# Designed miniproteins, single chains, continued (4): the designs that were tried, part 3

Each design is a single chain, and the fold is of that chain. pLDDT is the mean over its residues in the fold that is shown.

## One batch from the design tools (miniprotein)

Design m12069
Fold by ESMFold2-Fast:
Structure m12069 (fold): chain A 84 residues (1-84)
Amino acid sequence: GEEARRVEREFLERLYKRIAELSGISVEEARKRVKELSEKTGISLTQAAFFELARELSKRMSPEEIGEEIQRLNRERREAIRRA
């Protein structure tokens, strides 16, 4: 529904902010990178955002820790969409 789409957009904006903070770039630049990756690969904006986030986290965390963080964020996303 409309609320689920709004929740997804809000979640995606949160991912952009996190990518920007970790990369030292603007939120606008993070949004552009995610959109470009999505368009180039055919994956969704949310999947492209998770890929870019994982890439930045790999500079600070193990693959196992990144997997746990991505799973946590996906659980939060699904729960928020279900409540909408």
Scores: mean pLDDT 83

Design m12070
Fold by ESMFold2-Fast:
Structure m12070 (fold): chain A 87 residues (1-87)
Amino acid sequence: GLEEELERVLAQTRELGKKEGVEKLADNAVDLARRAYRAVREGNVLEAEIEIGLMLIIAGVLKVIGKDELAEKIVEAVELIEEMLRE
């Protein structure tokens, strides 16, 4: 299911953060993703959208500093959360 797929992507995000020397930024993105997922489960659409927006800002910063693979994983997590929000 989407929850299992999200947890897989979040685990990959953390490992890439360690590999690319930006573990704290990756951990912040994972924490935002978990807050967004919780907001989706609670029916709090606005809170979920705010957390998604913050994740996309982190992904944008990562692309600027050349961490494209990590940025793409964060976008993948966002897409999974947006799919959950539509269900």
Scores: mean pLDDT 88

Design m12071
Fold by ESMFold2-Fast:
Formats: C-alpha cells, sequence, structure tokens
Structure m12071 (fold): chain A 78 residues (1-78)
C-alpha cells in the first residue's frame, strides 16, 4: 500500500540520519493510514514523524505531528 511505501522510505531516511526526510515520509504514512481508517498505525507513524522532526530541529512540524498522533489515538479507542 501507499502507507507501507512511505513507511519504508521513512525508515530508510532515518537509517541515513536524514531526519527531516524521515519525518516527512512518516507523516505521509500516517495520513495514508488515516485514509484506511487504521487509526492505530496512523498514531504510530505520526509519533515517529514527531520524533524525527524533533531530531531535525523542526519543532513546529514535530508539535503538529504529535497532535495528529493524539487525535488518531483518540479515534482508535472509540
Amino acid sequence: SKAEEYEAKGKEAEAAKDYESAGKYYLESGLAYMEQRNYEKAAEYFENASKAFEQAGKLEQARIAKGLSENAKALAEK
């Protein structure tokens, strides 16, 4: 799926220590999981995006991704 493709790209970018690209790919993966209504996976990859953006010094993007993760967790628990 598109979600799994972005997940793989995010992991590869993280292994290369390209945390800005990792954050972007994990964010796209989370959004794709949201479209699938897989809220547990969406929350996981939004959390990974937040951590990657924080490592990249992109604090505003990290904050936004953290909020998306919390929203997805709330949807998964309903």
Scores: mean pLDDT 89

Design m12072
Fold by ESMFold2-Fast:
Structure m12072 (fold): chain A 76 residues (1-76)
Amino acid sequence: AAELAARLARLQDVKAEIDKKIEEYNTQLKEERAKGDTPENQAKIKELEINIETLKRYKALVDAEIAAVQAQLDAA
C-alpha cells in the first residue's frame, strides 16, 4: 500500500515536470514564430516541435502508468 502510494506521488511529480516543460517549449515556439521566417528561426522552431512531441510521447507513458497504479490502489 505505502509503496504504491509513493510510486503514484513520484509519477505525478514527473507528469507535472513534463507539463511544465511542454508549456515552456510552447511559449518559446510562439516567440520564435513571431520573430519571422529566417533559417535560424525555422531550425529553432523544428527543434522545439521535436522536443514537444518527444515530451508528449513520454507523458502518454507516464499517464498510462499513473492509471495502472491508481487501478491497483482502487482494487486494494
Scores: mean pLDDT 85

Design m12073
Fold by ESMFold2-Fast:
Parts: sequence; structure tokens; C-alpha cells
Structure m12073 (fold): chain A 112 residues (1-112)
Amino acid sequence: SLRDQLLFAADGERQVADLLLQAADALEQGDEKKAKELIEKAKELEQKTMDSLSPETRRLYASLYSAAGILVSEKNIEQGIDLSKASEAEKLRIQAEIERETADLLEEKARS
């Protein structure tokens, strides 16, 4: 069902976020190789998640992902965060926040 696909996509996004946070931690510890491997795993998981969704669900996902990006951007502006000066680890943490916000929106849509 559409609802089951939305919940599946939300779970996938939460797993991607966890991998990106682990990659950020690895970069902060100086382990660039581990960070790269975790980022590649995150990309592979996101691809597999998207490939499992119908075109209609992918369209809904894209809309919610865009909304999540706007929400995270607004929070960063309100907090005075200059993304042009963000470290690679900080960029990964921001991306993880977008993925988690997307998961929350997907779960809300599934409940509607």
C-alpha cells in the first residue's frame, strides 16, 4: 500500500541519517577512510530505498524532502549558522537532520 511504502521510506531515511552521523563522527576523529565508506553505504541504502518505491511514492518523497530541506534551512538561519563556513562533518550533520525531518514528514503523511 502507499502507507506501507511511506513507512518503508521513512525507515530508510532514518538509517541514512544514522550513517551520515557516524560519518561525521569519523571525520571529526580524523578517519577519512571510514567516513567515505559510511557515506557510500548511505548513498547505496538511499538508492535501494528509492528503487523499492512506486513512482507516485517517489514524487511524494521528493516533495517532503524539499519541505524538510526548507525547514532545516530556516532553523539554521534563525540560529545564525553560516553554511558556507561549515566543516565537512557539520555538512553531514545538517544532511542527517534533513533526512530525519523527511522521515518525520513521511510518517505523518502515512498517518493521514
Scores: mean pLDDT 89

Design m12074
Fold by ESMFold2-Fast:
Structure m12074 (fold): chain A 64 residues (1-64)
Amino acid sequence: VGEVYEALVPLAGETPESPGILPGERVEVVEEREDGYAVLRSLDNGGVTRVRLSDLPTVFRRVA
């Protein structure tokens, strides 16, 4: 929670309401869910997306 990551690959939004993430965009971990997903907020557009906790280190690089 509160960690900042930089996207390494393009990610489509997981829902129609979630914006996509482009390589180089920064996201902050705002929640870790019991279902094994992290909720991330884009620092570039304020949009919220969701990724599996197990996939986080493969598609994002921690920067803060």
Scores: mean pLDDT 70

Design m12075
Fold by ESMFold2-Fast:
Structure m12075 (fold): chain A 78 residues (1-78)
Amino acid sequence: AERKPSKLSESELVRGMPVELQSPDNTYTSGSITEVGQDMLKVYFKAFGKEVDVPRAEALEKGFYPLTGDLAGYRVLF
C-alpha cells in the first residue's frame, strides 16, 4: 500500500517507534528506531541486518529521509 509522508512531531521520535523502509521498486520493509540522539536517529531494519543513521531534523521536517551510499535509492518513512 502507498503511504504518504506526513510532518512528524518530536513526541513521536522515540526508541521502539515503528518505521518503514521504501525500496526503489516501491516495496516496504518494517524497521524501528533504536536510538534517539540530539542530531541523529539510529534505525534498524531486521530484514537487512543493518542500522542506518538519519538526521533528526530531516525526520521531523519531512517525515522521511532518503538514504545515501550503499542504500542510495531507499528512503526511511516515519
Scores: mean pLDDT 76

Design m12076
Fold by ESMFold2-Fast:
Structure m12076 (fold): chain A 100 residues (1-100)
Amino acid sequence: EAKEAAERATREAGDNGLRAGKAGGNGDGVSTSAGAILGTGAGASAYIGAKKGTKEAAEKGKEDARRSMDGAGERAGTEEGREAGERGKRAAEEGAEKGA
């Protein structure tokens, strides 16, 4: 369950990062790539936290997820982009929590 939650959080963070990038750049490749990188990073941090199964690793994953997604929302500069960024951050944080 924890592993599945972390994998799901990674996918959701990546997808939401992609949407944030698309919203900011009107589908521009550069903005889309930036969103994907930030979202994927947040999900990866949550996954690592959950995989280690320690409270320290989970807390670190949450912090990394928050930092990664902040940039995606800002770059998008639209309501859709901001919502996508927040969803990615939330998914990554939930994955890290369930892994602890």
Scores: mean pLDDT 53

Design m12077
Fold by ESMFold2-Fast:
Structure m12077 (fold): chain A 82 residues (1-82)
Amino acid sequence: SSEQLELEFLARLLALERRARAAGLSPDEVTALMQAEFEREAARVRAALREQGASEEEIDATLARMRDALAALVADARARLA
């Protein structure tokens, strides 16, 4: 489901942020890693939802929610690292 894909993405982003912070990366480096992860996940989610017969509108809506989640996590990560 789109909800499962969104939860997997959020869990992956949170794990990536924790590892990057533990490694001493800057806020900008953490942001870059999270953006790269989003690009990989966006491609995977698009393929999975298309295989499930989702419309382009449903795929775009799911990716928009994932982008919003990424923006919120980036803002939170920058606030904690600053």
Scores: mean pLDDT 80

Design m12078
Fold by ESMFold2-Fast:
Structure m12078 (fold): chain A 68 residues (1-68)
Amino acid sequence: HHMAAVQQQIDAIRQQIIDAARNNDQVSYNQYMQQLISILRQHYNTSDRRAILSDVRAQVDAVQAAIA
């Protein structure tokens, strides 16, 4: 429904976060994380935001473990 466009934006930002983590680009990582948090605050409650952010962090941790 109305969330399809929001999910597409979240997926795009998540990909940018993962790419920044792969490149060890801390500045871009922080900027995209703030954009993600901002979008999540507009559309999701606290519990759903924590679940999504936890999932993103797990993906970042997996990428960093593969690099180092």
Scores: mean pLDDT 81

Design m12079
Fold by ESMFold2-Fast:
Structure m12079 (fold): chain A 96 residues (1-96)
Amino acid sequence: NPLQQKLDNLHKGLKNLEDRRREIEERQRILDNGVDQLIAHLQKLGVVDGASLTPEEKQALAERERKSLEAELEEINRRIQRLQELIQQLQQQIQS
């Protein structure tokens, strides 16, 4: 059934977005635990060399990360809502 395959693909896409949302929420929790914890996390990801950063640069990086995470979370939430609406519509078509 082509509609069932499309539904399965939409569910996979939804799971991938929900996984990415959890990653963003985890990064927000790290940021909430303090700027040094964020810097340590970003060093593990290879994004920054925390040893070369001043306190002011660390704070500026934390603010940029906060704004970036908020924007990414808003976009992912919009995409999740759109996929959930498409899944519901397609499920109704399959049941008809």
Scores: mean pLDDT 81

Design m12080
Fold by ESMFold2-Fast:
Formats: structure tokens, C-alpha cells, sequence
Structure m12080 (fold): chain A 68 residues (1-68)
């Protein structure tokens, strides 16, 4: 979906910023949570769906870190 693609782009952006030494993992996770929440809110998702997407994005970021 377009929303899932936008969230994946944010995850990939933050992984690249981490790779370049521009953010810590905690800073990246904070920004990812904020932007994923904003995107889900814009898409009209419920609070439960919003939380699920934030958690999914965090997991994808953590998995990306483990592969670096």
C-alpha cells in the first residue's frame, strides 16, 4: 500500500542516517515513531492500527540494524 511504502522509506532513511553516524538508534526510533504516527493519523487509522504500525516500523528498523 502507499502508506506502507512511505513508512518503509522512513525506516530506510533512518537506517542510512545511522550508517552515516548522523543519528543514534534511540534518536532514529524516536523520529520513526513520530513520523509513522503522523502518517497513520493522516491516513485516518484507529489508535490501535496506529500503534501496530509504529511497532512494525520499530521492528523493521531493529532488523535492519542487526543486518548492518
Amino acid sequence: SPLEQRIQEVVERELERYRRGEVTPDEALQLLAEETTALATEAGLSPEERRALVQKAAREFQEGLDKL
Scores: mean pLDDT 87

Design m12081
Fold by ESMFold2-Fast:
Parts: sequence; C-alpha cells; structure tokens
Structure m12081 (fold): chain A 97 residues (1-97)
Amino acid sequence: MVKLEVVITFRTTGTPEENKQLLQDFISGLKTVVERLQKMGAKATLEVEPLTEDDNSITARIFIETSKSLKEKVLTVVDQIAQMSIVEKVELKEIEE
C-alpha cells in the first residue's frame, strides 16, 4: 500500500475578485480528480488552503492511499494535473510512517 501527498499550487492572476472566481473553478476541477481517483479504487481526500491577505497563491492538497498496482495510474493523473495551464506547480510526496 502506498500513501501519497499531492500539493497543487494554483496560479493566481493578481486581483482578489478574479482569484475568488478562479478558486471556485479550481476546487470543482480537483473534486472531479478526487472522484476519478476514488473510482479507480484509491482512497483520496481533498484539502484546500484558504486565501490569506498576504497570500496570492491558492494551494490544495490531495491525500491518496492506494495499492502498488494502482500507483502508476495515480501518478498519470497527478502528471495530468501538472500539465494544466492554471497550475503553477505540483509537488508529490510519498508519506513515510
């Protein structure tokens, strides 16, 4: 069994009001990704960090628990997220216990 943390940083476009609209679309997109991971047989949980007054970035975390046989399919989904134009960066961490 493999435990992964995917940290996704969304690219913000400067204004707080524009960022509010983009945040809704971003969350909806990540919810679809989580549902896809769950349908594949992975346990996935989405956490979104709220925007602060000093923070112009939107960060989301997806915690994934899956079998070794599904790891490659999960990594493909993570790679697809990294290729999205609205995503600034994706960091993948394997959780050690």
Scores: mean pLDDT 74

Design m12082
Fold by ESMFold2-Fast:
Structure m12082 (fold): chain A 73 residues (1-73)
Amino acid sequence: MEEDIEEARKWAERQIELLRKAGAPDDVIQQAEADFEKLIEEGEKKGLSRSELVARLVAVTLDAIGRWLEEQL
């Protein structure tokens, strides 16, 4: 579990870096960082399975992309 949480943190950091390099606005980046941090904290406290953790990491990433896309409209 601790290893899965550490992998999740590294993956989240990579997603934030990619969004930043792609030109996502600061508010989108800040919200994504907050959402990932909340997910990692819940994963540690509740012992989320690897599959559940992966699914929720993907959801947070898609939500960030969706918010960025809406800001362009």
Scores: mean pLDDT 79

Design m12083
Fold by ESMFold2-Fast:
Structure m12083 (fold): chain A 78 residues (1-78)
Amino acid sequence: APVVDEAMDAAATAAENAARRKVEQGYSPEEALRIGEETAKKVADELAEKYGLSEEDRQHAINLGRAAAREVVEEAVA
């Protein structure tokens, strides 16, 4: 369903932006990743409540957001 794709994209985008902002502010890679992962979970939880996502779809959105945050941090330290 398009709503699942929207939730995954939103969680990934929010996590990526949060992690990137923290890297730009001079936070450690570990702290930037942690904040990105926390942002992914919050966005995924909000969208799961809003759209009635299954636990599997919610967890999938969280995992994609976490992966997006990690990619930003890894790229910044490469």
Scores: mean pLDDT 82

Design m12084
Fold by ESMFold2-Fast:
Structure m12084 (fold): chain A 70 residues (1-70)
Amino acid sequence: NENVERAIKILEELQEKYPEARELLENVINALRAGNLAAAIKGLQELMEAFPEAKAALEEAIELLREAAK
């Protein structure tokens, strides 16, 4: 699914920018690779609260995942 792959790419770029978030982002990426979109979206929402500076990119990833869940 192209939307899931695009979301993973955004999250991988965020891991480079925010090393503090790397492990939490990797948990979300692993959930996506396992096909668990609901767990991934929840994890991204929690990350938006912890890392408000990444909010715009995390919102874009969530929107891509919601489109993929359709």
Scores: mean pLDDT 84

Design m12085
Fold by ESMFold2-Fast:
Structure m12085 (fold): chain A 57 residues (1-57)
Amino acid sequence: SALEETIAKGEAAVARLLEEGKATEAQAQQVIDAMRSGKDAKEAEDNGVRALIELGV
């Protein structure tokens, strides 16, 4: 589904941030949890972006 594809892209993006030392494992999990709380792909993306901003990543 579009939601699952969006979450998978988010997981890839936060994995890269972890590899670059730009995010902690806890911050990465918070971003993914925020995305998973979305009802559709757009809300998942919006939630992920908001989480990244709030965490200062």
Scores: mean pLDDT 86

Design m12086
Fold by ESMFold2-Fast:
Structure m12086 (fold): chain A 99 residues (1-99)
Amino acid sequence: EVKKFFELESELHALLAEKGYVSTEFMSEEVLKLLKEGKLTGGEVEEEREKLLEESIEKVKLKSEVFKKGTDTSKTPPVETLEFSSVKELEEKIEEIKK
């Protein structure tokens, strides 16, 4: 599920950016790191999942809260943020955005 979680988070941010709702700036640091390392873009999902499961980043992500919908008023102009607490919630949000 950790690999699936990162894939869903990446897909969500890509969809939101495409629709103009958020920029790639709102992707989590962990997701950006995985994308830079090419781990989320590989065609060999099982091998990538094994690598991800061995990394400390996955352990942190399993325990951390995920993006939740909100507004960061500390920035000018105010910036919308998204937060999610589960893989299922991420899947539902992706489906909502695809509509």
Scores: mean pLDDT 47

Design m12087
Fold by ESMFold2-Fast:
Structure m12087 (fold): chain A 74 residues (1-74)
Amino acid sequence: FRAVFMEVAARLEELRERFRAGELSLEQFEAEADAVVAEAVARHALSPEQRAALQTMRDGFLEEARREAERAAA
């Protein structure tokens, strides 16, 4: 599982950098992050706990992005 977890983390970090560079809107970043997690779940026989771990990681990246967007709007 660690390899899958690290692959998803790397892809989410790449998406976050593209969001910070202005290449992705927050909505696009959310959609792409959801696609990354869904693709990993579809490709691997993951336990419910492993799926929850990927979802928690995705939620953390999006929470940070939302906070950054709110600060930029303030």
Scores: mean pLDDT 77

Design m12088
Fold by ESMFold2-Fast:
Structure m12088 (fold): chain A 94 residues (1-94)
Amino acid sequence: SPEDERLKLLLEAHLGLARMSAWAFGKETGNEEAKEVMLEWVDKVGEVVEKDPNNIEEIEKISNEATEKAYKIDKEVGKRVEKLGKELLEIMRK
């Protein structure tokens, strides 16, 4: 539907911001492991969005798992994944 296409574009735009945040974090800190965890989260969410942009449950699950993994590696990347994941869910709940 036109609504689903609009939702996909909004989610893809936010995932683009998340990719840029991961890239910037890697450059600022040299922490490639933390950067890769954030990029892996973006890729996994992107796969779900492509199949069904209304699948809030799966995106929330992936984002929660990625947040926990990220916090174990680096507190700052954990905060970034948590914030961006919440923003994705807010877009989907509108």
Scores: mean pLDDT 88

Design m12089
Fold by ESMFold2-Fast:
Structure m12089 (fold): chain A 62 residues (1-62)
Amino acid sequence: MLEFEAKNEEEEKGAELTKKAAESYAKHGEEGLYDGMVEAAAMVPEISGEVMGNIKKAAEAL
């Protein structure tokens, strides 16, 4: 894929947002998760589904 490097940068950005959203979710429950997901999706719309899944998994691991 020609966009391989751009995808790596987006994944790294998504991971940072996922961590912040997971911390918010742990403190505020589903409302915090939703706010974090909206922010992440706005930054990386093409991988929003994957970011949302990672946020939920990270929150469960906390």
Scores: mean pLDDT 59

Design m12090
Fold by ESMFold2-Fast:
Structure m12090 (fold): chain A 80 residues (1-80)
Amino acid sequence: SLEEGRRHVALGEEALRRGDYRTAARHYGLAAVYYALAGDEEAFTLALGNMARALARAGASPQEITQYANEILRKIEEGK
């Protein structure tokens, strides 16, 4: 739902303010799943981008970030 997506964005922003980049990435990833299932492509793209950026700040490699993005896409497909 859009409500769940917004909740996870807020939790991600809170984690980001604390410098907890991995927790922020987890919440942005969950927000991306909820937005995709709700059909909000713009919110999905923004949340996925914020997830990737948070992972990069946490020291994740490009390969690890790609793996996380693939996990998000898999969760979306499973949620259909």
Scores: mean pLDDT 88

Design m12091
Fold by ESMFold2-Fast:
Structure m12091 (fold): chain A 110 residues (1-110)
Amino acid sequence: SVLQRAEELLPAAEQELYENASIAQLEELLNLVNKALDALERGDVDEALKYLEKAIKFALDNDLPSLAELLLLAKRLAKEGRLSDARRILNGIRSAIQRVLRRKQRQQAE
């Protein structure tokens, strides 16, 4: 299933974010994911797709292919009207970004 594939990809995406993303890039990704989530919660699919497309392009431009695949799965579910499933994937991505951000910020403070 799409959700099973997303669960399998999430650890790889988290590792990529840790290895390849700067703090500034993680903050931009978090901003885009939050905007997509807010749009989905309001039922504004067109706005959600706009922010998902920006996030996908950002991920691809910054060598984050597993994150890009997760975002593409969320976009596909949103287009199919499966908004709760799309939000589930995006909440997983948001949590991964937040974990990596905290880890990197702590390492820079030391």
Scores: mean pLDDT 90

Design m12092
Fold by ESMFold2-Fast:
Structure m12092 (fold): chain A 88 residues (1-88)
Amino acid sequence: SIEDEAKKYVEELKKLSGELSELMNRLEATGTQEGFDLAVEGALLLIEAAVAIKSYEENEPTEEDVKWMKELIERMKEFIERARAFLA
């Protein structure tokens, strides 16, 4: 169901937000322009994730919401891999 998918995606968004927050601290700690730019990109993803989670808590999820959450999860995963590659 839409509700079951939205719930699973919200749980994954919360998990990814935790991972991304930790990576942002490490990116900022590099003291480099590239690290700063990546941290800003990560901050924007965290804001979008927070908006998606808040939307889920306040409204009945729609198919559009589920698609948005799924696409956001994929973007967050891609960013996390890029950030990890930079920090390696």
Scores: mean pLDDT 90

Design m12093
Fold by ESMFold2-Fast:
Structure m12093 (fold): chain A 58 residues (1-58)
Amino acid sequence: MLSEEVLEAAEKVRETVEGTEEALQRAERDGIRLAVEGAPREEILRAAGKTVAAAEKL
């Protein structure tokens, strides 16, 4: 049923969004820490890239 498929997708997205929000907050804090410490842009981008890859699994 189309409604079941939509509901299942919505529930999966909600669970993933809530779990991903915590992961995103941690990645953001790591990125801010690296930026404040003057870490190279490459290291900051690598941390962001891992977060984007996790979000793409959504």
Scores: mean pLDDT 63

Design m12094
Fold by ESMFold2-Fast:
Structure m12094 (fold): chain A 84 residues (1-84)
Amino acid sequence: KVSKEELDFEVDRSMSLMMSSVSKLSSEVAKKQGNDELADLYDQASKKFDDAARSKDKKERDKLLQEGLELVRKAQELEKKLKA
């Protein structure tokens, strides 16, 4: 039997794992381009999303997701400056 709470948890976990994978790929691309600072930001974001996927506490998961998103925003701002 799958409860709505269990289903919502699996959806959050799947999204967190997807965001972790995308951030990890972005880190690898940045590293190959010689952008070590950008690579570090995406690597840190990937780790935060991976931690969120492992968290069973909704409040802790929401905090980790917010921290990961903030790191992605910083990475995107750096990318804009590097491309400008």
Scores: mean pLDDT 81

Design m12095
Fold by ESMFold2-Fast:
Structure m12095 (fold): chain A 77 residues (1-77)
Amino acid sequence: SEERAEKHLKEAQEALEKGDYVTAATHFAIAAQHYEDAGNYEKAAESYRLAAEAFRQSGNTGAADFYERKAEELEKK
């Protein structure tokens, strides 16, 4: 649900403030999945881009590229 997505966005933002980029990226990705399941492709794409940026900050460029591609795919809907 979108409510579950919003809870994960809050957890991600708290993790970012602590410098825990991997935890932040994981919560952004989970939030994106909940938005996608709800059919909110705009917020899903935004959340996947935030996950990609957090993974990039952690040095995980493979995960960053993966989530950027997911965001681009959703923007076609």
Scores: mean pLDDT 88

Design m12096
Fold by ESMFold2-Fast:
Structure m12096 (fold): chain A 103 residues (1-103)
Amino acid sequence: MEDDLKLAKEYWKKAEEYEQKANEALSRGDHQAATDYYFEAAKYYAIAGVYSYDAGNPELAAEFFRKAAEYLEKAAEVSTDPELQANYRAGAETLRELAERFA
């Protein structure tokens, strides 16, 4: 639906905003804030993927799920918490598998 594509674009914009906040936090050495912002970016990319799929665009959904996986890996790399690192890497793998199904 047209509304689903509009929502996908709105959540994509939010994902890009959090990616920028994460990069700025990382440049300041704020690993905690950078981890949290990369996680938020991944979350919004995943939501954009869901709405893209609902809009009838599985290829675009696959791209957003790959981006979500990428930012979960960045959150894991920046995190100083081993439990969060493991959880985010597992989440990234799940999102990659989801992307492959829609590609």
Scores: mean pLDDT 88

Design m12097
Fold by ESMFold2-Fast:
Structure m12097 (fold): chain A 63 residues (1-63)
Amino acid sequence: MVKKRVFTLTVHDRETGRPRGPVELEFDDDASEEEIGLAIQKVVDELRRQGLVVSDVKVRTLE
């Protein structure tokens, strides 16, 4: 099995500051930093359009 990296975005409502739950994105361990950055930015932009803010990004590796 190819190892994967899971990025967990902590999401809050922009106006109230209430948590909306985590958003998880999975990437193969061979994915480029550019590919990962563009994918995360796209998700952040979409969440922003919905009035949500990403406050933290954590990464973990799955085997």
Scores: mean pLDDT 79

Design m12098
Fold by ESMFold2-Fast:
Structure m12098 (fold): chain A 87 residues (1-87)
Amino acid sequence: MLSVESLLEKKKEIEKLIEEGEKALYVEKDKEKAIELFEKAAKLAEETIKQIEEKANEDPGPGFYLLKEELKKKLEEAKKKIEEAKK
C-alpha cells in the first residue's frame, strides 16, 4: 500500500540521486554520469507522482498533496540539472 512513510523514503532517494549527480557534475567533472543520475532522479520522481495521483482517488489525505507538490519541485530541479549538464 502507498503510505506517507514510503513516499518520504522515495523523496530521500530522489534527493540522494540529485546530490550524487551534482558531485559527478561539479566535483568529478563527469557529465555523462551526472546526466544518468539526474535522469534516474527525474524518472523516480515522475513514477512516484503517478502513484500519488492514482491513490489520491482512493485515499485523499493532505499528506499526499504536500508530498506530490514537493516531488514536482524535485522533478523540475532534476530536469533543469539535466539541461545544465548537457551544456
Scores: mean pLDDT 79

Design m12099
Fold by ESMFold2-Fast:
Structure m12099 (fold): chain A 81 residues (1-81)
Amino acid sequence: SRERLIALVREKIAEIDEWIARTTNPALRALLEEARRELEEILARLEDPSASEREQTIALARAIALVSEVELALKIEEKAA
């Protein structure tokens, strides 16, 4: 459901915030800060009750792609440590 997706995106933002607070890697921090901003914009669209089905589908696709990119970046960082 849309509500469950919104909850998952909010959980990912919280995880990103924890990484930003703990990381000493400036490149990772910059990537995470940009991803956080974009996820907040996506959340605003998903939470808009007037958003069309097309707009909701685009927002969902963007959220999935961005979360995947963040997860990959975090896995690379973990292996580098």
Scores: mean pLDDT 82

Design m12100
Fold by ESMFold2-Fast:
Structure m12100 (fold): chain A 69 residues (1-69)
Amino acid sequence: SMEEELRKHAERMVQNLVEAAENNDEVTLKLAMKELKMTEEELQKIIDLYKEGKVEEAVEIVVKKLKEL
């Protein structure tokens, strides 16, 4: 379904954002914020939720942002 494909896409995006944060890849993080129209606070919340094992909550933030584009 379209919802399942969107969720899988969001899951990959969350993994990429976490990896970029761990590698201090500020350029990738800034581009992602611009493309998804996310604030720095929203980006940090995604990373924090993922690190806390709340992966589904992190994914849901990205899904919501993708639906708003």
Scores: mean pLDDT 84

Design m12101
Fold by ESMFold2-Fast:
Structure m12101 (fold): chain A 92 residues (1-92)
Amino acid sequence: SSMQRERERLLKEQKERTARLSKEYNSNDDIENAEYLFKEAAEYEKQGDLRQAAALYTAGALLLIGGLFDAELNKDEETKEKYEKKLEEFRK
């Protein structure tokens, strides 16, 4: 059926998206990974998919917050400042 084909297409696209994100998550740079997620979110926003855009923006923000807490725990002031600046740019 047309509905089944559409469902299969959407599922395939979602799996391909997840595979791309998984490759980017293999980077040791949380800022680079967050920027990738924000770029993908912007593309979904342009397409009118606000739900997917919000999910990707949230994922990127959580990576930055996690990296900020890790830097604070390790007393890495330079890395902490980089994460704080990126989070501030996101909030504007």
Scores: mean pLDDT 71

Design m12102
Fold by ESMFold2-Fast:
Structure m12102 (fold): chain A 82 residues (1-82)
Amino acid sequence: MPSREEQAEMLKEALGRIYGLSEKTAEDILNGKLDLKEMMKLVSVAALGAVLAFQHDKEEWPEILKRLEKEVGIKPSGATLT
């Protein structure tokens, strides 16, 4: 089972890869320092992504996280309007 430390590292990596967020932004999310509305969106997506990614190999993480972006309806950079 993934430890809290492993989950924190994966969350930082996932946020950096998917949203292009800096390490500081990932830390702010983990420490609850971001705006509530944005934090709720990012934490929900990141938590779901973390759970799914821990059931798969690291090589599949980017694919799983991209699927979650589409399903959750969060607009990452470059999202289309169709």
Scores: mean pLDDT 57

Design m12103
Fold by ESMFold2-Fast:
Structure m12103 (fold): chain A 107 residues (1-107)
Amino acid sequence: MEAEARRVTRELSAALVRSVEKAIEEAKKVGLSEEVIEKLEEARRLAEQAARSDVEEAIRLLEKAVELLSEAAELAEKDKKGGVRVSALAGVGEITAAVGITSLRTL
């Protein structure tokens, strides 16, 4: 149980980091606002920290990352410079984290 929860947390954190990195790359390419990029970079940092944290702390960090991804997605959609793709990439990360958090809480 404990080893499985840690494995799931690490896999989820790694998947979220990859998803957020793609969103950051796209945001920089289309010239989205610095605020969007900063929120995505903070979400990535929290996901990276979650990967090396205990399960309870990792869940808290991932929940904060989800909030930041949601905020970044909303801001990206308001930025008419192609923010739709960045919003979609951030949304994938948000869904991945939310599903994983739910699974960890029900273990």
Scores: mean pLDDT 73

